# Designs tried in a protein design run: designed miniproteins, single chains. Part 4

Each design is a single chain, and the fold is of that chain. pLDDT is the mean over its residues in the fold that is shown.

## One batch from the design tools (miniprotein)

Design m111
Fold by ESMFold2-Fast:
Structure m111 (fold): chain A 55 residues (1-55)
Amino acid sequence: SAAARLATLERSIQALDDAVQQARDYYSPEVAAQIEAKAERTKAALEAEMAAIRA
């Protein structure tokens, strides 16, 4: 269902935010920046999918 897919996408976005915060705590600034950039791009794709489902 659309509701189940939205819930999954919301959890995925939260997991990415948690991963970025953890990377900032445990990795070098250079590695953390690379992880953050990848996560930001992935979040944008997930947010676009959520917007399409809500349309």
Scores: mean pLDDT 86

Design m112
Fold by ESMFold2-Fast:
Structure m112 (fold): chain A 68 residues (1-68)
Amino acid sequence: GPLGEEAVRLAEEARRAAEAGDVERAQKLLNKAQGLTTLAVIEGDDEGAARGAEAAREAQKALDKALA
C-alpha cells in the first residue's frame, strides 16, 4: 500500500544519502521510513511493512558503514 511504498522510497533515499556521506540526512530519512513502516503494520499493510523493514535494514547497513 501507499505507506509501505513511501517507506521503501525514503529508506532507499536514506541508503543513498549514507553512501554519499550525508549521515544526518540519512538518519532523518531512515527515521521517517521506520515510522511509516510501523504505521503500515497498524493499518494492516503487512506486505508493504515487510518491504519497508527490509529496505530500512539495507539503509541501516549503509549508515553504519558511513559512521565507521
Scores: mean pLDDT 87

Design m113
Fold by ESMFold2-Fast:
Structure m113 (fold): chain A 87 residues (1-87)
Amino acid sequence: SMLEEQRRIAREIARELLEGLIENLQRTIAAIQQLLAGQPITDPAILAQIRRSVARIKAEHKGQVSDREALELLLAENQRLLEQLLR
């Protein structure tokens, strides 16, 4: 039936989106690790994403964390999310 086909397509889309999210998290984790090691990031989109997340974490902590501490917190947040998605 058309409804069964729509449900199958929806499940395939959900799996593809999950795989893409896992890949993006792995790339972001690697980029954060590079920044913590003092290595430059060449991908401007990933760098902009990390900068926005660091700004959010600093705001949540009322500016009481350094850029490095915010990166370490972001790394832990992304690693936790990846672990949850791989279960």
Scores: mean pLDDT 87

Design m114
Fold by ESMFold2-Fast:
Structure m114 (fold): chain A 67 residues (1-67)
Amino acid sequence: MTEEEKLELAADYVAARAAHDALAQGKSNTEAMKTAVKARNDALEQSKDPEVAKKLIEEAEAYLKAE
């Protein structure tokens, strides 16, 4: 898996968590999706910094391993 693919998976994981949290708070599916899209875009924007990208990938991999 390339570093770009790892970053996309990490961003997808951030989006999934944001959607889950929104639904847990009683938000609609549409609001949860909007929250997920925003979280994913924010994560990718912040990941223009290589240190942020590395941390995001490491955190996502740690959560996937724990699940």
Scores: mean pLDDT 78

Design m115
Fold by ESMFold2-Fast:
Structure m115 (fold): chain A 79 residues (1-79)
Amino acid sequence: SMEEVQKQLDEHFAEAERAGAAGDYVKMAEHLVKAAEVYEKAGDNKMASDLYLQAAKLLEKAGKTEEAEKLRKKAEELK
């Protein structure tokens, strides 16, 4: 249901916020990718794309350049 989808999104965003507060950019990006996958499965490609790009920026800050590039390519495919 849409309510179950929203609950999953809220949990992923809460986990991302906790990781960000701890300075764990890799873990923050992982939770944003999970949220992006939920939006993608729900057909919201714009929100999914935006979240993949946000996760890519966090991975870049963490020095995970190849992983960031993969997420940017994934985001571009959803346009």
Scores: mean pLDDT 88

Design m116
Fold by ESMFold2-Fast:
Structure m116 (fold): chain A 71 residues (1-71)
Amino acid sequence: SRVEELVRRLVEAVERGDGAAVQRTMDELIRLGATEEQVLKELERLREAGVGSPAALTGAIQYARDYFARH
């Protein structure tokens, strides 16, 4: 799905340390009506599948939680 593609891009942006891309990807997820639950479930799926580094996944999860708390 488009949400799954954006969550993958979020992890990749975190892995690169690209804060602007992280912010833009989260804004796109919100515009699509993605919920915190949907984003966190997809991040957990990627973690279980071994997609992305553990540090990038932890960072993406923390960023997503903080972002949804602010918006």
Scores: mean pLDDT 86

Design m117
Fold by ESMFold2-Fast:
Structure m117 (fold): chain A 62 residues (1-62)
Amino acid sequence: PKILARVKEDQIAKTPEELTLKKGDIVEILEIIDGEYAYAKNLKTGEEGIVNLKYLELLKVY
């Protein structure tokens, strides 16, 4: 199933593994890593990386 989430607030990547996120961006969650982090794709930029789940609002599971 496809999992989509909306970014709740801006986040600048601190490492190459992390995504830069802008409030309102839509990401696809590709893998849940743990209770704090997921691997996701930013659908606006096409970039993939690690995101902190606290910045995401889950929208839809298909």
Scores: mean pLDDT 79

Design m119
Fold by ESMFold2-Fast:
Structure m119 (fold): chain A 86 residues (1-86)
Amino acid sequence: SKEMEEAAKAALEALRAVLEGGGSATGATAAALLAVGGMVTAYYTGDEEEARRDGEGAAEAARLGGGDERGVEAAREAGEKAVEAA
């Protein structure tokens, strides 16, 4: 599905950006999983507010993991695109 492809691309971008920015593998994985979680939430529940909140969580995980601006934005974008799909 197109939405899953977008989420996967954003998650991989966030993961890569956190690792390249000197972040931990744990932080990078958390950011990627939270970005995908936002998409899954929107797909199954239709709760746009909950999906957006998950997207913000992914962005925060990317920041805490040492991700640069691109990684943080990629994680947020995945969650926001999930909201648009709902």
Scores: mean pLDDT 66

Design m120
Fold by ESMFold2-Fast:
Structure m120 (fold): chain A 72 residues (1-72)
Amino acid sequence: MADELFEQGKKAYEKGDYEKAVEYFERAIELDPEHPRVAEAYRLLGEAYQKLGDPEKAIEAFRRAAAVERER
């Protein structure tokens, strides 16, 4: 379920496994794009991509987080 994927993504991020964090968060967002944790997931995706050296993907993720958080 999306909730489990968000939790697994957060745990992977905290452990420093940024590639797994990206996979879990992307799958969670695909399963439930309207989920309350989607904005946090995009923010953590941006941070994970920065750690992986992917600035282009990091910027895209941060933009998506800001869009979700912009009082929709």
Scores: mean pLDDT 82

Design m121
Fold by ESMFold2-Fast:
Structure m121 (fold): chain A 75 residues (1-75)
Amino acid sequence: DLNKIYKITDENGNSYEGTVEEVLSEGLPKLGITLKGNDLEKVYQAIKSLKKVGDKKTITVNGKKVTIELIGYRP
C-alpha cells in the first residue's frame, strides 16, 4: 500500500510534509499548532476530504490558518 503524503503550510510560509500520522504528531506542533478538544477531528476530516494529488483545503485551528494539500504517495 502507498502512504499518502500531505503538505501543511501556515500563513507565514512555514511548511511540513509527511503522512497523516507525521503531519498530526510532528507537523502541526512544528507550525506551533496545538490540537485541543475536537481539533484533531477537524484536521482529520480536512485530510480525508483530499481525494487526489493537488487537492487543497484551508482550515483554522486555534486561531491559526493552515493549508493542507495532498502532494503524492510514498511506498
Scores: mean pLDDT 82

Design m122
Fold by ESMFold2-Fast:
Structure m122 (fold): chain A 57 residues (1-57)
Amino acid sequence: GPSDEETLKRLKRLEKEVPSLSPVQKKVAKHELQEVLATTSNPEVIELAKKILEKLD
């Protein structure tokens, strides 16, 4: 899988895109974030992923 650095880079990009995402894109992003949370042990990745999930509500 991707490195923690690559995952953080992707999540930071996703966070900036959240206000512009369509409903379908938000659903896809939620599923990807849940997968990240299921597979990561990195605290910074976990914190950012949770923050983005709250914004996608």
Scores: mean pLDDT 82

Design m123
Fold by ESMFold2-Fast:
Structure m123 (fold): chain A 61 residues (1-61)
Amino acid sequence: SDAQKIDVAVSLLELDNRVEEAEKLRERFLKGDPKAVEEYTSIIQEAREKRKKELELNAKA
């Protein structure tokens, strides 16, 4: 399940055009860094909050 979660986090970062952060997170996960688990959880939360703000700004024509 961790592999699925990291894939989600990477996809969310890429969606937000944060490709460099996505790549670094994936590399840390592949190296078995336990801190990567905490990071992808935080990244998912931040990406979702940022997307909500972008969606609201886009709704205001």
Scores: mean pLDDT 74

Design m124
Fold by ESMFold2-Fast:
Structure m124 (fold): chain A 51 residues (1-51)
Amino acid sequence: MEALVEAIRLAMTGEYTPEEIARRVGFDSLEEFEKAFTEAVGFPLESLRRR
């Protein structure tokens, strides 16, 4: 399973912060994770965030 797919699932639970998600899927930093996420899925992590 793709690490970024797991990241999407974790984000959908609303239980984890973006930083926590990045760490759980094996990224050293939120910045690295955000780059990989946007490149792979075509939209930023912020679009999964509800205000």
Scores: mean pLDDT 71

Design m126
Fold by ESMFold2-Fast:
Structure m126 (fold): chain A 70 residues (1-70)
Amino acid sequence: SLTAEDYLNIGKKLYDAGQYEQAVKAFEKAIELDPNLAEAYRLLAEVYEKLGKTDEAEIYRQKADELDPE
């Protein structure tokens, strides 16, 4: 069975390959398995920016900052 970290790594590889819609699905699976995984929310925000979905990007960036304030 795949872990949250496995889905996070899959999403990163998909993002690097420009497969943004598939990267979204992988990062969503990561947060379903570990809803406190700030890195998954941060990367999901980056993918939404690449898709031109600025409102969704801002929501997920805020969630990441709430979980892991820098």
Scores: mean pLDDT 86

Design m127
Fold by ESMFold2-Fast:
Structure m127 (fold): chain A 65 residues (1-65)
Amino acid sequence: MASGLTAVAIKAIGGQIEGLFKEVRVSGDTIEVTLTEESPESREAVRELEELAKDAGVKLVVRLS
């Protein structure tokens, strides 16, 4: 469904507060997250975001710091 953008953005910001993501940006229907470092915990958080974004029809872009 198309109403998932806000939910995915809130989840990404939560990951930023936890220190898993250095930066989160929203541009149209695209959410971009920058990882602080490549780790098992950050990969796990990315998988959760990918699943949510896929269900919501939102484009997710993942970058390393």
Scores: mean pLDDT 77

Design m128
Fold by ESMFold2-Fast:
Structure m128 (fold): chain A 55 residues (1-55)
Amino acid sequence: ATRERIVRAAAELLRRDPRPSLREIAEAAGVSVGTVYRHFPSHDALELEALRLLL
């Protein structure tokens, strides 16, 4: 649900921008930046999971 939306938003943004901000990812997922941090301990952790979706 929310976690999957965040990962998919990050993956789609990574196709267009090599380093999307957490704010851009949160906006694309329809959540707050605080909600992103509740699901992922760091930007790098989210980026790693998003990259795994693309590979």
Scores: mean pLDDT 79

Design m129
Fold by ESMFold2-Fast:
Structure m129 (fold): chain A 56 residues (1-56)
Amino acid sequence: GQIEAALKSPSEFTRLQAVAELAKLGQEAVPALEKLLKDESETVRKAAQFRLAELA
């Protein structure tokens, strides 16, 4: 879907927007957020970590 395409974007900003959209999905977003913990951008990794902590 749209979020999946955004997560593959070379743009850090686009991937951060995808993290915000994933957070709206709640528990269903956990697998995608876990993949983002390995992202090349520290900012993206931190955003994913905070969202996962909120869902725990």
Scores: mean pLDDT 80

Design m130
Fold by ESMFold2-Fast:
Structure m130 (fold): chain A 60 residues (1-60)
Amino acid sequence: SELELIEKTLRKLSLEELKEVLESQKKKLDDLKKNNAPQEEIDKQERLLKMIEEILKEKE
């Protein structure tokens, strides 16, 4: 699935690169909310952020 490919890519990133991705994806979520994007897109972005945060926690 698309999410599985994204997860594999994220797991290959360094801790610093993952932090940069997390910040970029948080900004994207803020933009989606500001632009009243469909709830489906907001939910998908929130799931992606949770995935990034879990991977970061594992790399502690």
Scores: mean pLDDT 83

Design m131
Fold by ESMFold2-Fast:
Structure m131 (fold): chain A 98 residues (1-98)
Amino acid sequence: MKEEYKKKAEEYLQKAVEALKNGDFDTAIEYAEKAIEYAEKSGDKRLLALAYTVLGVAYFKKGEREKANEYFSKALEIAKDDKETLIEVERLARELLA
């Protein structure tokens, strides 16, 4: 059950990243929100932080800077005590904002 939710979170996160790279920001938001839902159900803080990072990037690219900052702050708060996750959040944001 928990492993199934983790797998769905990973699948939706990958779809959100692909949508972002294709410039489909609304689809990226939809998939990132699904990734957040399943990451929360799985209890996987790493996937949750990465999903909030993708959501933040999508809103930033849509020009919704206040929402982007809110979701980036959520990602950093979740990752703050996990150095590996914090590095992944930073790398993902840097890659997707480039």
Scores: mean pLDDT 88

Design m133
Fold by ESMFold2-Fast:
Formats: C-alpha cells, structure tokens, sequence
Structure m133 (fold): chain A 95 residues (1-95)
C-alpha cells in the first residue's frame, strides 16, 4: 500500500535477521559481523524513513547480508538470505 514504507521495512527486517544470525554464531567474529549487519539494517530503515528510497534501503540490506556472511557462520548465512529477500522486495517497491 505505502511503497517506501513497505519496501524499506522488508529490507530492514531482512537486515535485522542477518544481524541476529551473525550474533547467534557467537565469538568475536559473530559480534563484529552482527554489529556491522545491524548498522546496515538501521541504514535500510533510515533510507525508507528519511530519504523515501526503497533502492537505498535495498542496498543497505545487501550490505547487511554481506556482513553476516563474512563472519556469522551458518546462522549468518541463513540471516543473509532473509536480508537479500528483503532487498528484492524493496526493489520491487522502488518502481
């Protein structure tokens, strides 16, 4: 219904899933990757709220996925899949 809100929310939710997955992996790598993914998830939400840009939200969700994959192990990879799906949804709303 509201393009920017729906797309950006999907991207932010996916980014948060990536952060949770990386943090669940534990250890210093999981914390670093989870923190980076959480920052990018917050960026996706901010892009939707302040810029009205689902495309920017999608880019932030992809960055969160990359961060989670880098050090989050299997849980990070599963979270990254959710973030990439959120980015796809955000791009569909960007049109």
Amino acid sequence: MMKGSEGARAAAEGGRAAARGALAAGGKRGVVSGTAAAINAAGAEAAGMYLGSDEEAARNAEAAADAAEAGGGEAGRRGAEAARRGAEIAREYAE
Scores: mean pLDDT 77

Design m134
Fold by ESMFold2-Fast:
Structure m134 (fold): chain A 62 residues (1-62)
Amino acid sequence: SRIDRVDRHIQILQRVRDQVINNANNARDNGDDDTASRLDRTANSIDRQIRDLRRQRDRLRT
C-alpha cells in the first residue's frame, strides 16, 4: 500500500539521519567545523522530509 511505502521511506531516512548526525559529531570532534555544519544542514533537511512524509501518511489515513 502507499502507507507501507511511506513507512519504509521514513525508516530509511531515519537511519540515514542517524548516520549523518554521527558523522557531524565526528567532524566536530576532529575540528572540521565546515564539514560538521554541512552535515548538520543535511540532517535538518532529512528531518523536514520525515515530517513531510508523516503528514502525507496522516492524510492517507483520512
Scores: mean pLDDT 87

Design m135
Fold by ESMFold2-Fast:
Structure m135 (fold): chain A 65 residues (1-65)
Amino acid sequence: PTSEVGALLRIMAIAIEEGRSVKVERKDGTIIVRIEGASPEAVEEMKKILDDASKKTGKKFVLET
C-alpha cells in the first residue's frame, strides 16, 4: 500500500481550498510538488504532509513554491 497517493490527494485538496494550481512531477526517484501562489500557512501544512509521506514511504518529496 502506498501512502504517496493519500498524501498527494491531501495536497490537491488544500490547493483546491486555496484556489491554486498544483503540479506533480517525478524525476530520478524524487516526487516534486509545485504550487503557484499558495499562502504561507498552506505551504507549511503541505511541507508537513510531504515530510510524513517521506517517512512512511522512504521516497523523496520536494515542495517548490
Scores: mean pLDDT 80

Design m136
Fold by ESMFold2-Fast:
Structure m136 (fold): chain A 76 residues (1-76)
Amino acid sequence: MAKEKEEKEKRKEELVERILEILERIRGELSEEQKEKVREIVLKTLESMSEEEIEKMEKALERLEEVIKKAEEEKK
C-alpha cells in the first residue's frame, strides 16, 4: 500500500519534470512563474488519474520526446 502510493507520487513528479522539459524544448525557456503554473496544473490533473492513466501518460511523453528528437535531428 504505502510503496504503491509512494511510487505513484514519484511518477507524478517525474511526469511534471518531463512535461516542463518538453515545453522548454518546444517553446524555449520558461519563466519561473510559468513553470510553477504548469506544475500546479499538471499535479492537479495527475491527482485525479489512475495508475493505468499515469502509465499511459508516461508512454505518451516518451513518444512525444522521440518526435521532438527527430525534429531536432539536424542540429541538437
Scores: mean pLDDT 74

Design m138
Fold by ESMFold2-Fast:
Structure m138 (fold): chain A 61 residues (1-61)
Amino acid sequence: DPRELAREMVRELGVERALRVARALVREEPPPADVTYVPEALATLPREEREAVLREIERLA
């Protein structure tokens, strides 16, 4: 569920870091070097689902 994963990322990273990680994964770029937490579930999702997680994090900002 993109909303549940978005809330988890915000809890673990905060909104700003969660946005940066989700944007990097949607663009298929490496995550920011200062971030040690990247949910395995997010990395294995299809592109459309990763974009949905990014949109849900943006709603939480």
Scores: mean pLDDT 71

Design m139
Fold by ESMFold2-Fast:
Order: C-alpha cells, then structure tokens, then sequence
Structure m139 (fold): chain A 68 residues (1-68)
C-alpha cells in the first residue's frame, strides 16, 4: 500500500539521518542518499504532497537528533 511505502521511506530517511549525525556519512553522501530515496518515491508514483511530507519528516527528525 502507499501507506506502507511512505513508512518504509521514512525509516530509510531516519537511518540516513542517524548515520550522518553519527559521522558515518559525509554531508554529500547524506544529501545524495536523500535525493536517491526521493527520486525512487517519485518514480513509484508519490505525489508532490507525499514527497513534501517525507522532507518535513526528515527535517523534524534531524533537528531532534541534533538537539541530543
């Protein structure tokens, strides 16, 4: 389902953010990884609204990680 696709994308974005904050990924690697996920989701038929939801989720999660 689309809901399951969104939840899986959110988990992949969380893993990228965690690896970036931990110093395991460079900024360029992190941005490339995010871009790849968003391109895959667009090709899978996600709307712009759903892609924006993924970016808002990532931004919020990243800020929460940095606050620790």
Amino acid sequence: SMEEVLEEAKERLKELAERYVAGELSEDEFLQGVGEILREMRKAGLSQEQLDELLEFLDKYYKELKAK
Scores: mean pLDDT 85

Design m140
Fold by ESMFold2-Fast:
Structure m140 (fold): chain A 68 residues (1-68)
Amino acid sequence: STLEDDKEASIKAAEELFEKALEAIKAGDFRRAVSLAVASALLYMAAGESEKALEVLKEVDKAMEEAK
């Protein structure tokens, strides 16, 4: 169904953006990391995955603090 296809696509895109956010942190690009993390969280929220959206934001915040 279209809703299931949309959910799967949103989750996959969210996963890719989360990985890019962690890469941006390793590169020292914290502005890019925040933008990617927010985009990932919004896509998880759109997929109805609120818990995963919060996990992404917490993980990125923790990784950024550890990188400083």
Scores: mean pLDDT 84

Design m141
Fold by ESMFold2-Fast:
Structure m141 (fold): chain A 68 residues (1-68)
Amino acid sequence: VEEAKRYLEKAGVLAAIEGDDEVVAHVQAAVKALDEGNIEEAKKHLEEAIKKASGRIKELLEKALEKL
């Protein structure tokens, strides 16, 4: 879970720099779900973020999903 959060944090920062508000919103929702112990909700938001992302951001999000 802690490693997944680190990848999510990195992806969220990059998405914010690029102005990708939809990816940022899903990353924030996934982190909140993990903080609440809701792994299924976190995976759902992470999968939505992955669908909308590309390049390095997508790679980081896929790594986050792998660590869950």
Scores: mean pLDDT 83

Design m142
Fold by ESMFold2-Fast:
Structure m142 (fold): chain A 97 residues (1-97)
Amino acid sequence: ATVTQSPASVTVKEGGSVTLTITTDDPSFKYYAWYKKADGTDEYTLVGVTKSNTFTLTNLKKEDSATYYVAAFSSGNLNNPEDAEAFGDGTKLTVEE
């Protein structure tokens, strides 16, 4: 199974919003876990879980600049991204004034 994440990169002004979207060929996915990976790190921080194929970030600040990854699950066990059935290729978000 595959998951396509879009956009690949986006620049948004501070205070703005962005919607990340998922396209998949697997209807068994029930949950999408969204992870923030700050530039220069190898750590993933869980920032949200959705059942829909969209995730919206609002009231953006410069500290929200990061690469955001989705992990797709067919069950509610979201302990870590390694347990995902599919993993998106990321969205690089840059927040600027």
Scores: mean pLDDT 78

Design m143
Fold by ESMFold2-Fast:
Structure m143 (fold): chain A 65 residues (1-65)
Amino acid sequence: SAELERGLAALREAADAGDAAAGRSAVHDIQKHFGLSEEAARAAIAAAERGDGEAAVAHVRQGLA
């Protein structure tokens, strides 16, 4: 999904930039539109908050698989 890939790109960019608020917003947007579980959302937010964009994206992809 092009919408999902845009959300994941925003999440990676926010995490890599150290913008924790933008990272949380990106995860919540993905959760709202794609039904991401609370467990996967929390893991992605934690990774984004420590600046790990790759781990944040991986948690979302795993949670949607």
Scores: mean pLDDT 86

Design m144
Fold by ESMFold2-Fast:
Structure m144 (fold): chain A 76 residues (1-76)
Amino acid sequence: MEITFILPDGSKYTFDASNITGAIGAILSAIGIALDRGKVAVIKNSKTGKVVTIDDLLEAAKNNEPLILEFEEREE
């Protein structure tokens, strides 16, 4: 199963999240994207706007539900 992150510019990144290891890999990839931009990655539910846990990410992947990837300043 796959999870899709939607960035503020409307671009999308899709990762395998079939298990906890895949979910951690997806989170690390999102962190890497944010670090390349000098930012902190924040992964939110597309419907509620709340920050997701690993379990929430796995559930979103099962339901084929996209997540929002936002970038925040470091130390805020």
Scores: mean pLDDT 74

Design m145
Fold by ESMFold2-Fast:
Structure m145 (fold): chain A 73 residues (1-73)
Amino acid sequence: SVKEEIKARLQEMLETITDLEEYKRKYKELLEEAEKAGISREEVLLLESLLRRKTLSEKERQAIEEELKRLKE
């Protein structure tokens, strides 16, 4: 399903983060693609939050969370 494809892409993005600005750009693009496929922004945010908790250190999670909050504006 498109939702599973988005989840897989989020997981890959989180595992390969080298630059927070690049991550934010890719995340914004993913949100736009998800919306076009009928997947809510809130659903993508929940998936990203859960995957981030499993994949990243606490410090890395905090930095990304602060940056992503700005994208909600």
Scores: mean pLDDT 74

Design m146
Fold by ESMFold2-Fast:
Structure m146 (fold): chain A 80 residues (1-80)
Amino acid sequence: MEEKVAALSPEQRALARDIAHELVEAMILSFLEEKGFSEEQIEETRRIVEAARAGDPEGLARVNELLKEFDEYLKEKFKE
């Protein structure tokens, strides 16, 4: 609930967001694995995400592309 999260202290909000972010990342990785991505592709994705976290522009661009593909897939499944 966004309203409840917004009512938390800044420290509690940051902690909740960190946990949510880790969960979303784990879900994305599990989703890629479920879709039949190879271990090599999953490892490559992990390295790209780590590079993006370190502020690498190339990694950020690649993560953005992956997120767009994931969003488009969700849209196709959610269309109706």
Scores: mean pLDDT 66

Design m147
Fold by ESMFold2-Fast:
Structure m147 (fold): chain A 79 residues (1-79)
Amino acid sequence: GPEEAKELARLASEGMERAAQALENGDVDTARRIVEETSRRISERLGQPVELDVTEYLDGGPEKVREAAELLRRQAEAA
């Protein structure tokens, strides 16, 4: 329901914000790990595999990751 969607969006937003911070600090390995952990948590909550395209987010750099985090945060607040 809406509460589940809100919680999933919150988990994704928080994970991606942490990944963006790691990228801004030049720590690509930490950013990759955070995105993978976030994908795993979302998959567990949905009961099905969900994969975030780690390469696409990392290639887009911290600004792209922050944009995605902000969109997910707004989605969570709207749910």
Scores: mean pLDDT 72

Design m148
Fold by ESMFold2-Fast:
Structure m148 (fold): chain A 64 residues (1-64)
Amino acid sequence: DEKRKKAEELAREAAEAVVAGDTERARELAERAVELLVETGIPREEAEEIVGRLVGERAAELRA
């Protein structure tokens, strides 16, 4: 559960980096979040979809 919470935190930070235009930082944070979810037993493709959705939703909120 701790790894899932950290992954969600990293996804939110990645969204902030996307909005700020820091694409390199956003990529690093998103990749870290994916790895944490994979460590909890989630398949990589599914983890990538989850992180991508969280980043996209948060970035849209920040731009609104």
Scores: mean pLDDT 83

Design m149
Fold by ESMFold2-Fast:
Structure m149 (fold): chain A 65 residues (1-65)
Amino acid sequence: SEARELIRELAPKSSEEVLEEILEAFERSDNLAEAARNHPVAGAFIHDNSEEDNRRVLEAARRDR
């Protein structure tokens, strides 16, 4: 998954469980605000990363659907 690889690159110190939670949030959400609101772990990830990087993850998650 392209989205999974991008999340791993942006959060290399995160556990596999945390990476899966972030990936699931992006896959279930239509936009960044929805991902952040409904998934606290994804909200923290979004806050720690740039708007450009977060957009890249969201676009990759949409392509993987």
Scores: mean pLDDT 81

